# Designs tried in a protein design run: designed miniproteins, single chains. Part 34

Each design is a single chain, and the fold is of that chain. pLDDT is the mean over its residues in the fold that is shown.

## One batch from the design tools (miniprotein)

Design m1162
Fold by ESMFold2-Fast:
Structure m1162 (fold): chain A 77 residues (1-77)
Amino acid sequence: AVSSGEKADLLSRARTLINSVTTLPPSLKSSLLSDLERELDDPEVVEQVRAALDAGDLGELQDVLGVHALKEAVRRV
């Protein structure tokens, strides 16, 4: 299970990384953070998000979230 403390830490780190990119519109920043908050309930996602944040690569973070969103859509079928 994903602890609330671990989820909060990863969200805080992601917010810092996302806010460092001044060219992103506020709506996209909000959407990315909302998607991240939802996906961080999956322990597999937590490990991959941590790796992306450690790399400091926003593109890698977006790719991780996109892959897990697709997995979730397939699981609903």
Scores: mean pLDDT 71

Design m1163
Fold by ESMFold2-Fast:
Parts: structure tokens; C-alpha cells; sequence
Structure m1163 (fold): chain A 72 residues (1-72)
């Protein structure tokens, strides 16, 4: 796997993860940790759109929102 292909795959996984969070009604502490990891990776890749999507999805859960803000 080339570095460029790995980077593209990471972007795809991040966008998929953000879509899942957009459909979750109630979030747990495990979801908060996952959201934080996704946000850190999105920030590392410069994917501002995915960061904003995760922030919007997290807005209904203070614990998730704090993890996302900490990661950004």
C-alpha cells in the first residue's frame, strides 16, 4: 500500500465514522472516545469538513463534545 493510498483510505474511514455519529441518538463514554480519535485524525489530515460534521453530531452530548474539542 502506497502512502497516498493509505491517506485516501483514512479519509474514507473518517467520513464513514462521521456519518455514523450523525445517526446516533444516545452517545456513551465509548462513543466519546471514538469521536475524539476520529477528530484527532481529521485534524491531522486537514479535513476540516469532517471535523465540523463530528462537532455538529456531538453537540447533543456534552461528554462527546468535550472530547472532540480536546482533540481539535
Amino acid sequence: LSPELQEDARRGLLRGGASVFETVGEMTDEDAAIAGRLTREAVRLGDDETVERILRAASGSPAVLEEVRRAA
Scores: mean pLDDT 69

Design m1164
Fold by ESMFold2-Fast:
Structure m1164 (fold): chain A 68 residues (1-68)
Amino acid sequence: MSERQRLLADLAGQLADIMVDNGVPYGKIDELIRQLVAELRALDLSVGELRRKSRELLRQKKEEIEKE
């Protein structure tokens, strides 16, 4: 697996964990994560850019869910 694919997998796993912990249904989690991963792949980001973007997305999702 490439480092880029590993980062995407790690991001997907962390997002899934956050959503599961907050009671989001599995089907909705799968849909949202697939859409997000597809969008990130389409941007053709470098490993460094993807790493930075992943941290920002995780932060935003935690803040969004904690506020709800």
Scores: mean pLDDT 74

Design m1165
Fold by ESMFold2-Fast:
Structure m1165 (fold): chain A 72 residues (1-72)
Amino acid sequence: MPKYLLSVRTEPGQAEAVARKISEFPEVTDVRIVGDGVVATVEAKDEEEARKLAKEVGELPGVTSVSLTRLE
């Protein structure tokens, strides 16, 4: 299945809480906190499913922005 890099920016102090919520998605692995942000790997069946997950992440409390980049 295709893999994507999920990059999330959070409100100050919210990165840990956001990372915990993101780690509960079955498509998400390798969740890491980077400053006031979270980086994770998303494995989805197609780009549409990956974009849907990114939208759901963007709706989480404490999230300010989300980007999704396809990995090889």
Scores: mean pLDDT 83

Design m1166
Fold by ESMFold2-Fast:
Order: C-alpha cells, then sequence, then structure tokens
Structure m1166 (fold): chain A 77 residues (1-77)
C-alpha cells in the first residue's frame, strides 16, 4: 500500500470537512476498491455504530469519495 497516497487522501478528506470516521471509510473504499457504502458498513461494525449512524456515515463517505474521484484520486487496489 502506498502510505503517502493514503495520507494524501486523508488530508484532502479532512480539508473537505470529513469526520475521522468518514475519513476511515473513504480510505478503506480506496484501499480495497469497494464502494463507500460497503466501507462505511465495515467501519460501523468495527466501531459499534448504530444503524442510523452507519447510514449517515455511508452518505457522507459517498459524497467525499465522489469529490476525490472528481479530483483524480483512483482506487489503490
Amino acid sequence: IDLAKVEEIKARAREMGASELVVEAVVLSFIFGVSPEAAARTVGRIEGLSEEETERLAREATEVAKRLREEGFEPLA
């Protein structure tokens, strides 16, 4: 895994106002080439989030990932 690229994705997501959970979901999405929704569900299970919190995380992660892809970031998988 290119750690420098991972850190760049994290920094840009934080600049967009993403919470740390959204940053983690977006990073997982890019590292494994899975959807932001699937990544958010994984984070929700690991962190013990409610279904409502997981749904909000999925919506936020999807929007942030979309903006990152529009800026030229691609999956690392």
Scores: mean pLDDT 83

Design m1167
Fold by ESMFold2-Fast:
Structure m1167 (fold): chain A 64 residues (1-64)
Amino acid sequence: MSEEERELADRAGLGLAGAVARGLISAEQAEKASRGEGSDEVFRLVAEIAGLSVEELRRAISLM
């Protein structure tokens, strides 16, 4: 895995954890999103917290 891909995966993980910690999504929604499952709204919220685009977040999750 490249350094860029690792950084994206790390940011995605932090975004998921941050969204749950802030009460924006449930732990169940975060688990589903980590598998590439979930609503566009969930991915948008996580991407905003991670400082990524939704496209970058979806790619990062596929690398996890």
Scores: mean pLDDT 80

Design m1168
Fold by ESMFold2-Fast:
Structure m1168 (fold): chain A 111 residues (1-111)
Amino acid sequence: MTKIGLIGAGRAGRVAARHFIELAKQGKYEIVAVADSNPAALEEVGAELRAAGIDPKMILAPDTPEGAREAVKKMAELGADKIVVATPNEEVRLAASEAARELGIEFLGVG
């Protein structure tokens, strides 16, 4: 089962989370963590994941390259095999992609 970390809990992140809930129900994926700079967006996505029987680590991280790198590092420590980034912020997306590459973790940008 592939373990994923999700960066972005806004509109695109919520759509991604719903897709991964369906894949988790099939035993294909496990969501280990969700990161966002907005605590309200994290709580909304976290509530939807918990309602589906998924209890991921919620990570409050600034919407910066440094925040993205720290989120990827924490997700790697939780065993993430893949980082999914659902944000229009190109700097965050690039930093997450670079950090995932450095750790040998697969990267997928959505949104």
Scores: mean pLDDT 85

Design m1169
Fold by ESMFold2-Fast:
Order: structure tokens, then sequence, then C-alpha cells
Structure m1169 (fold): chain A 94 residues (1-94)
């Protein structure tokens, strides 16, 4: 119970930060697709890891976010695909 409460609070904070980071990544890709995509992959990889670590306590919502962020962090993605996946992540988190 107490551990689940702490995990839910961390999840809420991580969601708020992930939305801001994802929005910043979309703006970066718009300005410089190659450099923006590299930065987005690094940031989304960290977000995916954070949500993955919370998924055993928070459940399916955290697991789904970790998958969406992990897909966005894929090294072989083109900038247009990163933008679409980033928008999907932001919409899911809102």
Amino acid sequence: MEEEKEAREKFKRLKEQAIKDAEANLEAIKRDPAAGAAAAQATMGKIAQGFYELSPKVGDEARRVSILAGNTSGASRIPEQLVEEGKELIDFLK
C-alpha cells in the first residue's frame, strides 16, 4: 500500500516531466531533424527506463508509457516517425 502510493506519486511526477521533455524534443526535431532526433532518442530512452522501473507497482499504464517512449528512442527511426511517436506519447500522457 505505502510503496504503491510512492510509486504512483513518482509516476505522476515522471508523467509531467515526460510531457515537457517530449514537447521540447518535438521542437528540437523541427529546428534540426538530425540533432533533434539524436537528443530525442537519448531523452526517451531515459523516460522508458523510468516508467519500466515503475511498471511492477503502477501497472499497465506505466508499462505502456515505457513501450511508447522506448519505440521513440529507437536508433533506426527517421525524424518524421519520431515526431509521430512523440505526439502519441504526449497525447497518451495528457
Scores: mean pLDDT 72

Design m1170
Fold by ESMFold2-Fast:
Structure m1170 (fold): chain A 59 residues (1-59)
Amino acid sequence: SHMEQVKKELEEFQKTADRVLKELEAYAEKNGERGRQILEHVKKDIEENLEFLEKKIAE
């Protein structure tokens, strides 16, 4: 079903986001505290957006 496919895409997106966050870890090393703050903020934003989308799709 389309909903199953969308859910699968969201899971793939989450895995990709995790990989990107790991790469941002290295980026944070070059930017110090600033880079680390960006990394943490992006991580939280991604998690919140994924939760929001999951709920909307389930409605």
Scores: mean pLDDT 77

Design m1171
Fold by ESMFold2-Fast:
Structure m1171 (fold): chain A 92 residues (1-92)
Amino acid sequence: MKVEVTQYFAGGETKEKSYEAETEEDALEFMLEQIRQAQEEGAERVEIKVETESKQTAEDIAQALVTYGRALGLEAEAEVSGGKAVVTLRLP
């Protein structure tokens, strides 16, 4: 599955990373690490785009990320369309 992470900074700068994951666990590990780095670097927002062959996998990943973000006190939103998920996390 394909994972794209975009970090947005107050000055309008962005940092983008792409990763091709073989498993849902591998994808989640990559995404959680990107969220951690974004928080440490002072990003305002992180947008995570996941493209998978399964709507269920996209929904499961979106739910996991939203749950994780909210547990950290972040504003978290997700949109799922077929095998694609977009998760947006607003950082403090």
Scores: mean pLDDT 84

Design m1172
Fold by ESMFold2-Fast:
Structure m1172 (fold): chain A 67 residues (1-67)
Amino acid sequence: SLEDQVLRLVSKYRGGRGDLLTKDQAISVLKDLGFSEEDAKKAVDKYASGNFISPAQLIKGVEELRR
């Protein structure tokens, strides 16, 4: 599933699960999913809170990019 793919990549870039990602870690997740750096940065900036983004907010960003 999309959620499983995102959670696998989240684990790859931040290690732990249930924690927040940095914006740079979230951009790396989106780039591994095949999105451009520009699109990844825009999605992360939209859904991040300060310098961090939750996996749930990152999934929302992926869903928007796939429209």
Scores: mean pLDDT 79

Design m1173
Fold by ESMFold2-Fast:
Structure m1173 (fold): chain A 98 residues (1-98)
Amino acid sequence: SPLELTKLGARLMGEVTEIELLARQGDLEGAKKRAEEMVEWMREQFAKSKDKDAFIKLLESTLKTLRKIGKEAPEDVKPAIEYAVKKVEELLAEVKAS
C-alpha cells in the first residue's frame, strides 16, 4: 500500500542517518554493520511484498541520498558511506534480476 511504502521509505532514511552518524563518530565498523543490516531488512521486505517497481524506486532514492552524503562527507567517513552504496547497489541489481 502507499502508506506501507511511505513507512519503508521513512525507516530507510532513518537507517541512512544512523549509518552517517556512526561513521562521523569514528565507528566505521558499526556503520558498515548497520548498512548490512539495512540491506538484509530490505531483502526480507521485498520477499514479502514482491513489489519490484516500488523497491527499485526506494533503493534508487536511497542510493541518491547515500551518494550525496558520500560527496559531502569528510575523507575518514567516506569509506563507510561507499560501503553502504556498494551494498545497496548489490541489492538493487538482485531486485532488478528477480
Scores: mean pLDDT 87

Design m1174
Fold by ESMFold2-Fast:
Structure m1174 (fold): chain A 85 residues (1-85)
Amino acid sequence: SEREAVIGLAEGLLETAKRGPDVAKASGIAIGAIGLIFEAETNPAVPEEVRRGAEAVLEGAMALLKGDTEKAIEGAERALRIARE
């Protein structure tokens, strides 16, 4: 499900942030989040929590790409909270 995809991306972001810089993984997570945002915007059957969670993942992944590990972790944890509502 799209909710499980948000959880997977958020967990991947959290793990990547904790292991140190990995531009390829952070970029892949950002691309995945963009895809989920597009799905939520174009498909009214997708729950609003998926869009909000994917936006949190994207914010965190972009922060990680800029070297802001703390904001990346915050984004991942926020996405997990939203997806588990």
Scores: mean pLDDT 86

Design m1175
Fold by ESMFold2-Fast:
Structure m1175 (fold): chain A 71 residues (1-71)
Amino acid sequence: SASQKQKEQEAQQLAEQADKLLRQGRQLRQQGIQAGATVSQEESQRLFQQADELGKQARELAEKVAKLLEE
């Protein structure tokens, strides 16, 4: 049905957004590790906090995808 196709498209868009956030979070974690070794512990912690927030957002999007794809 049109409604089901719309939900599938929305789920796909949310899944792509979640993947993007997870990739950005991984990049920030790598930057945080490097910053802690070369710049400052405070900058490292800030980057880890940003990565954690992106992970939380990705999890929330994944939960929305699961609900949209429920029977």
Scores: mean pLDDT 83

Design m1176
Fold by ESMFold2-Fast:
Formats: structure tokens, sequence, C-alpha cells
Structure m1176 (fold): chain A 77 residues (1-77)
């Protein structure tokens, strides 16, 4: 599922930040981009939502994914 794939990605990116291999900012940008693309594709191809509605929801999902990743990283520091 999209949710499971994004959770796995967030876990991988959190580990990379904690290991010092990438910055928190870079990790947040990567998860936001992936969340936007995956959610948008799902909403357009599976849910068949109008493009304007799908983009707005995908933007909100991307923002939420970034915040969840930041919380995960900070909780483990």
Amino acid sequence: SVSEELTELMERLAREVLAGRISEEEAVERVGREAYERVLDYLLTVEKLPEDVARKLAEEAAKRAGELLRQRIRAER
C-alpha cells in the first residue's frame, strides 16, 4: 500500500539522517516529493478524483509526511 511504502521510506530516511549521511532538510524534501507523487498517482488513477482536488490532497499528504519524519528523527535524538 502507499501508506506502507511511505512508512518504509520514512524509516530508511530517518536512519540516514541519524547516521549523519544526509541532512534532516534533504530527508524531508525526499519524503515530501515521494509522498506527493505516490498519493497524487493513487488519487488520479485509483480514486479518479478531479485533478485540482487530487493535487491539493497530495500537497497536504506531502506536508504531513515531512512533519512525521521530523518528529521521528527528533524523538530518536
Scores: mean pLDDT 86

Design m1177
Fold by ESMFold2-Fast:
Structure m1177 (fold): chain A 95 residues (1-95)
Amino acid sequence: SAEEKLKGMREAVVLLGYGLGPERARELAEELRELGKRENSPYAEELAELLLEGGRRAEAEEAALRAEGREDEARELRARALAEGLAGVLHYGLN
């Protein structure tokens, strides 16, 4: 169960990064890295990298979808990822 919770948290953080998009994901990742350095927490660095991964996925996938004129699908994917990512972080972070 502990391993499944950690996996769920990591997946939720990637979705959150995707939903935030590349710019906001980088900003949050930088804040987490600064907190991790002050608190000597390697976990904060891991979460920062997962946020960045999500943001990179959003940037690449949205560019491809927009090139095909599928901007509404790109918008829907980001909104869904933001909602699911936030819900997952709250669920696994509080349990």
Scores: mean pLDDT 86

Design m1178
Fold by ESMFold2-Fast:
Structure m1178 (fold): chain A 74 residues (1-74)
Amino acid sequence: TNEKLLKEVLERLREVQKTLDPEHAKLVAEAVEAIEAGDLERAIELADELISTKDPRALEAAALILRAIVLKSE
């Protein structure tokens, strides 16, 4: 189910968050909060910020955020 997949993606996202610098970890935390609240526009903005860092771990987090947005929008 999309709910189960969303939970798995958010769990993976929280694990990736632990590997990031505090500034980037904060962006991930805000994105998780936005997704949980249904604020998908804010989550997209935060994913774009993570992509702009050019950090491969931040790119992984951005990809997970985008996947969570798709699952939440279904």
Scores: mean pLDDT 84

Design m1179
Fold by ESMFold2-Fast:
Structure m1179 (fold): chain A 88 residues (1-88)
Amino acid sequence: MGETTALLQLTRGLAEEALRVAQRYAEAHTDRQEGQQFLEEVRRRTQELVDAALAASWKGDVSAAAEEAQRVFELLQEAERKLQEVES
């Protein structure tokens, strides 16, 4: 119970950070359409990952909850990499 709850909170926190980074990327991007497309993709993906983490937490599936936390962390890394490219 505690571990799946901790993983869900981690997934939510990483998702919020990924959205923040994607928003900065969209604002910094010279092509507004491309920037907004990535932001919309990150919004969709974070919602799907959080929903999956909620389902895993509800079932007590630690392995599934950890997998969703890892996926959202990878999405955050992708967003940070894209932001670095446009702000550098």
Scores: mean pLDDT 84

Design m1180
Fold by ESMFold2-Fast:
Structure m1180 (fold): chain A 94 residues (1-94)
Amino acid sequence: MVKVEVSLEQLPDNTARISVSVESDDPNARVDVLALGSREGVQVIAKDLKNGEKASRTLRFSGETQELKVLVFVYDASGALLESFEGATLTVVP
């Protein structure tokens, strides 16, 4: 089973840092993490994460409160999609 922990740190100047960590019982699994917002669409947080890996990305927002859906895509060693799920819903306040 793949678990993704997601955290959001609100920063100055309408920015926020999204951090992700991956835990998987499959050592060959690869995880992509995307944020889907209503305004700018899809932003990539991290790609090709393995079990135990962490990544972060700072995103900019246009001065409005919005919800981001964090989407997780799990691939096998051949690159075939195994599963996809929502890892978190995050609220960003400018």
Scores: mean pLDDT 77

Design m1181
Fold by ESMFold2-Fast:
Structure m1181 (fold): chain A 60 residues (1-60)
Amino acid sequence: MKYKITIDILTDDGVTYTVEVEVEVKTRDELKQAIIKEVNKAISKIKEPAGVVGVKIEEV
């Protein structure tokens, strides 16, 4: 099944940065692993992250 993962990250200056990624997974475990991987990846590419404020998963 194909899912769109939308990750909203708040920066230290109060700006929200949104990352969207599409993943194709066959199991719930694979979906969980994909979410964790993409959240960590999104955080790592932001210069001054304050925290994750939202994660939305939508089947496409």
Scores: mean pLDDT 80

Design m1182
Fold by ESMFold2-Fast:
Structure m1182 (fold): chain A 99 residues (1-99)
Amino acid sequence: SYKEELEKLKKELEELILEAEITIGLLRMALSIGKKTGVSKELLEKAEEVIKRLEKLIEEGKKLLKDPNVSIKEIQQMIKKLKEEIERAKEVIKELLTS
């Protein structure tokens, strides 16, 4: 049913928001290491930008979870955006730690 699908997607979004918050913590730690190891300014700026994008998506996702009129399509779009940005963040973490 529509209600069952919506509740399932809301739970997936809640789990992705938690993963995004953990990923920001890991990225901030990697960024701190990168600053000490002399990683390029370009890569440091890229990391800061990814943190800002994830923070914005977390805020938007939390707002959608509180909206009683949220649609399945809106939740699905937010899930897709969070998954894509989390994967970008993981790649930047790898770049910071291997530079």
Scores: mean pLDDT 91

Design m1183
Fold by ESMFold2-Fast:
Structure m1183 (fold): chain A 86 residues (1-86)
Amino acid sequence: MDKKKEVIREIVKELAKLFGTSEKEVLQKIVSQGIDAVLIEINKKLIQENNIDGEIRLAMIEMKLSVYKITNQEFKDFAQEFLKEE
């Protein structure tokens, strides 16, 4: 459980970096739109910018989501806890 939470935190940080925004903004997007919609939005941006390094990083994030079996609900649970600390 703790390792999975650390992986979620790392993913949120990397997504914030790829968007050029804060972890709070990414978590708010995930709560409102869901993780799949957020990943689609990032992927579309990276393709339009021809950002191959970003596309590789996004693929690694998707692999971590699959391997750790992280769900949209687990991101929402993490967001609820994290947003209470801000």
Scores: mean pLDDT 80

Design m1184
Fold by ESMFold2-Fast:
Structure m1184 (fold): chain A 94 residues (1-94)
Amino acid sequence: MEKERRAEEAYNGAITAAKAGPQYSDSIVQSVREAALSDGKSAYKAIEAVTKIDPSLPVSTLREMKKEMELSKETGKKGVEITEKHEKETLERE
């Protein structure tokens, strides 16, 4: 299924970028956006995966991911909620 394949590719791209470190924030945001455009469920899963891999992900990167998710009408709210939850957890740990 082509849409599912594209979503998986975007999801794997986001995971790879997150593992590479915070300097690749633009790549993470881009991969999440592509996943959201292909399949909203994969975008939500990608956000959860990247926050789990790098809990130190900068607040600025999370805010940019939130902005990109808001551009996707149906998945935007869900992505924003996950991003905001991670922001709060990161700030509480610091």
Scores: mean pLDDT 60

Design m1185
Fold by ESMFold2-Fast:
Structure m1185 (fold): chain A 61 residues (1-61)
Amino acid sequence: KIEKAKQEAKEKAIKQAEEKGYDPSKSKIEIKVEELSGKTVVTATVTLPDGSVIEADVIVE
């Protein structure tokens, strides 16, 4: 289900930011949903205060 995939992608990206010592409340979080080759791909992108980007992908079949 797409809503579960969005939540999972967001949680994965936030966890990666926290593991690098960043505060996720000060980071910009964006969710992107795309259909590629009959599959739905959900990408969560976290932009860190230093300009670095963390991406987490979840594929929904």
Scores: mean pLDDT 77

Design m1186
Fold by ESMFold2-Fast:
Order: C-alpha cells, then structure tokens, then sequence
Structure m1186 (fold): chain A 87 residues (1-87)
C-alpha cells in the first residue's frame, strides 16, 4: 500500500543521510568507502520506489520521496569536501 511505500522511502532517506554523514566523519578511507557503497545501495532502492510511486500517480509518496532526495543532496554537499579529501 502507498502508506507502507511512503514509510519505506522515509526510512531509506534517513538511512542514506546517516551513512553519508558517518562516511564524512570517518578517519578511515576504507570505512568511508564501505559506508558510501551501503548508502548507494539504499539510494538505488529509494529511487526505484519513487519511480514506482510516480508511475502509479501516487503524488503524496512522490512528494515525500523528493523531500528525502533533497535531504540526501544537502548531506552529500555538506560532506563533499571531506569525501573528496579522502579520495
């Protein structure tokens, strides 16, 4: 149901933000890479669910997913300089 999809999208967005923040705070480049790989997997799941919601015309779930994507983009931007320094 749409409510379950909305809840999963919120959970995935929160998890991706947390993983990106943990990667940005990590002093170990190998740990940072593993955290980013996990974040990418969860991000791909979020995008797939968002595409399904859009195809179904579920405007409420799409709006929640877009808010989650904006939060993820903000977290990536805030940590981009630290992540670039680790590469």
Amino acid sequence: ASAEKTARIKELAEEVVRLVEEAGASEDPAEARELLEEADRKYQELVALLKEAAAAGDKETVAVGLEGLAEIQAAVRANAEKLAAVA
Scores: mean pLDDT 82

Design m1187
Fold by ESMFold2-Fast:
Structure m1187 (fold): chain A 103 residues (1-103)
Amino acid sequence: HMEEQIKNAIEAIEIWKELAEKELERRKNPDYTLSEEEKEENKKLLEKFQELYEKMSPELQKIFEEMAAEFEKYLKEHPEDIEGQLEKLKELTEEAIKKIKEL
């Protein structure tokens, strides 16, 4: 039971990280617009994230929610520091995955 939940939680965090990284990279390029193919890919990633998230236990969901809240706080405190935002995203996702693996 726990092994499958841990796998689903790690996959969900990795997808969330990928989507967040894509958004931050887009902010570095003000002339960049998403193609229709990229929008469809991102939609499929979001749908897969939601499916995985719904399968997570409340304990795993809490770890994710606390990670996401800390990242949102960092974005509000450092709105122009895209490189710092990317590094913080990496730090927070690595820490969340470590916590999940230690369960």
Scores: mean pLDDT 85

Design m1188
Fold by ESMFold2-Fast:
Structure m1188 (fold): chain A 123 residues (1-123)
Amino acid sequence: SMEEEELAKIKEEIKREYKKKYGLIPSDNDIELISEILYEASREEVDLERVRRLATEFVNSVLDPVVPPELREPVVERIVRLAREKRLEALKELLLTLVGSQHLLNLGKISAEEAQELIRKSL
């Protein structure tokens, strides 16, 4: 379907950009959630409720401790707002920064405090 073709293109773009920035491939789950959020945001009529559900799943299940409890709702609201406003490049940058910051933290390349600062600057 056209949706499957568009999702496949987004997934390959996300893999390429992430590998270029961080030198690693994100998890299949991260790729899927990011791609589904970006695909939904790219539609003529955006299902903001679906964006909120995907963003909540992404933030709450993938990004601990990079997104502490006090930032989780602000991050979800920022994702929903960027999707509503069709600011697709800013949305993509935020989603990649969230996953990339967790990845760098897991590799010991940045501290939790540095990761949280990167997230705050993206809000």
Scores: mean pLDDT 83

Design m1189
Fold by ESMFold2-Fast:
Structure m1189 (fold): chain A 86 residues (1-86)
Amino acid sequence: SSKIEEAVEEVLEAMKEAGRLELTGMSEEEMREVLRLLLERLIEHLGDLEKATELLKKYMLGEPVEDPDLMQELMAEAVREYLESK
């Protein structure tokens, strides 16, 4: 949905401003797709787009989150799905 696309762009811009995108070794286009897949998984888990977007932003900027192990697992799943789609 357009709201998911807007949320992904918000997180991506925050990462770019923080210099975090360069640290991933991914292009802007690759990161956009990974962020979309991760955000969709977070929405399924939390049931709330705003909470999912805020949690994703905190995690991608290296801020502390309540369950870092869950975030690592969801990120690994999103990256795997992205690579399988190529």
Scores: mean pLDDT 83

Design m1190
Fold by ESMFold2-Fast:
Structure m1190 (fold): chain A 70 residues (1-70)
Amino acid sequence: PLPSPEAVKADKLIRELYNQKKYKAVNELLRLGQLDSVSPETLLKGAEAALKAPTDDEAVQAIRKAVEES
């Protein structure tokens, strides 16, 4: 089966975070993506919040908040 639209969009946003040098946020999203308990929709929300965060550390906090709210 093809990956979900949410998973494809999350992958694109993770690449954007890497280009912004938010490496901690990239690592956190990749780690969470390996967990069956974290949906592609939650990863996408986390990635979107991370892109809006001014710093890498704040991006990681935004990702974790999105996971907690899922």
Scores: mean pLDDT 82

Design m1191
Fold by ESMFold2-Fast:
Structure m1191 (fold): chain A 73 residues (1-73)
Amino acid sequence: MMMEREEELIREIREHAERAVEAARAGNVEEALRHAGEMQRAAAEALELGLERAVEAAREVAEETDRELEEIK
């Protein structure tokens, strides 16, 4: 069921984005980039599967996370 996968991907995207921002604020750039990468992987899967809600969530969260990481990097 694709909707169940959509919910899983949204959760993964949000969890990794949150972890990435926390790691970046703590000065742990390596962990922040690792979590950002996992978020991007989940976003790519959502795009491939055409899961609109997950894609929208990924776009919003990725933009916020990328800005935080760029400011600290």
Scores: mean pLDDT 76

Design m1192
Fold by ESMFold2-Fast:
Structure m1192 (fold): chain A 98 residues (1-98)
Amino acid sequence: DKKEKLLKALVGLAYVAAYELNEEEIKKLLEWSKMPLEELAKEVEKYLKEKGVTAEEVIERGREVLDEWRNNYDEEHERKILEIASKLLGISEEELLA
């Protein structure tokens, strides 16, 4: 499903932004979290096209960042990842830690 692939790319973007502590990208992702699912998928597709990257490339980069974070744990990165994931998934940070 194209929509599921775009949502996985969105999660990849969130991991990359959190890991890099990129405040502008984090702000953008948090604004996108307010959108309905259909609008969110379209915005992600538009963003990837404008950046000249594929959903698969972003998903892979997100995985690389997650692996790097697991090996080089940092409290600031964990906090940002939890914040973004909570907002994007619509679940509390407490539930994400359970």
Scores: mean pLDDT 71

Design m1193
Fold by ESMFold2-Fast:
Structure m1193 (fold): chain A 88 residues (1-88)
Amino acid sequence: MKKHPLEDFLVKIGVADEETARKIAEFLEKNPNATVEELKKIEGVGDKLAELVYTYVKERDASKLTLADEKLKAALAHWISTGEVPLD
């Protein structure tokens, strides 16, 4: 099956399982202007994951991430700049 690029990214960096990542991708396809609060309504999506997804969709700029997790910031920045998921 064809996976949404965001679905594959979220699963590979370990911030979402396959089901949660798929739900996020499907939600964004239907709601391209989704807010952080709307993303948090998705089962399995917490504050940090909602902010990560919102930054990807709205800003595409890792420097605007409010995440305290430097590893997640670095992973997203690498993915945005190179198109590759940092596996290590």
Scores: mean pLDDT 65

Design m1194
Fold by ESMFold2-Fast:
Structure m1194 (fold): chain A 79 residues (1-79)
Amino acid sequence: SSMSSQQRQDIFDQSIQRFDQWMRQNPNMSSQQIDQQMRDISIDFLRQVDDVRDDVDASIRGVQAALRTHYQQVVRQQR
């Protein structure tokens, strides 16, 4: 990829911010709906960085795990 690590981090940070905003607008969403949103954002992130030629499933899981870590921090801060 011709994308710099700094640019990838910026796109990831944008994904985190969009997810955070979505959670603020949807405080009563089920765990299943939250998980689906994390998957959708993870797929969108990977499309933007064009990282789909390796193990795409493992790549999605990696991004989803990072989003899940962020989600857990946000939920704890909102209590």
Scores: mean pLDDT 77

Design m1195
Fold by ESMFold2-Fast:
Structure m1195 (fold): chain A 64 residues (1-64)
Amino acid sequence: SSLMEEMLQLADELVEQMRGKSREEQIRLTVRFMKELQEKYPEMSIDDLGLVSQHLGRRLQEMQ
């Protein structure tokens, strides 16, 4: 699969870890995840990072 597919899969795995967590903890985990993603994939564009962030936001909203 593409790099984007791998990143979206990691985001989905994070969302599963966030089940039953407080909103504050979900925000903390999201911020940490995005920072670690940037460190692991420094070649990612701002637009691609934005897509991952948007996907996370949508998935978190769907679980509420």
Scores: mean pLDDT 82

Design m1196
Fold by ESMFold2-Fast:
Structure m1196 (fold): chain A 82 residues (1-82)
Amino acid sequence: NAEEELKKVDSTIEELRKAIQAGDVEAVRKALEELTDIAVNSKNKEARDKAFQAIVEAANHPDPEIARIAREKLAETKKKLL
């Protein structure tokens, strides 16, 4: 169900946001890994686009460690989409 896929991406984006706010690097990695999977493999285009955009935003985060991890995941996501 497309609605279920959208709810999943929205909940994962919220998990990422909370992990960033908490400074929980392991939780940030986990959320970005799930977003990478959604961006590549979700059957719902809107869910894929939302996941990709969340990774892009994290890659531009002012925290250098969060930005580094997200840039790695962004590069991986782009490679899998080619």
Scores: mean pLDDT 87

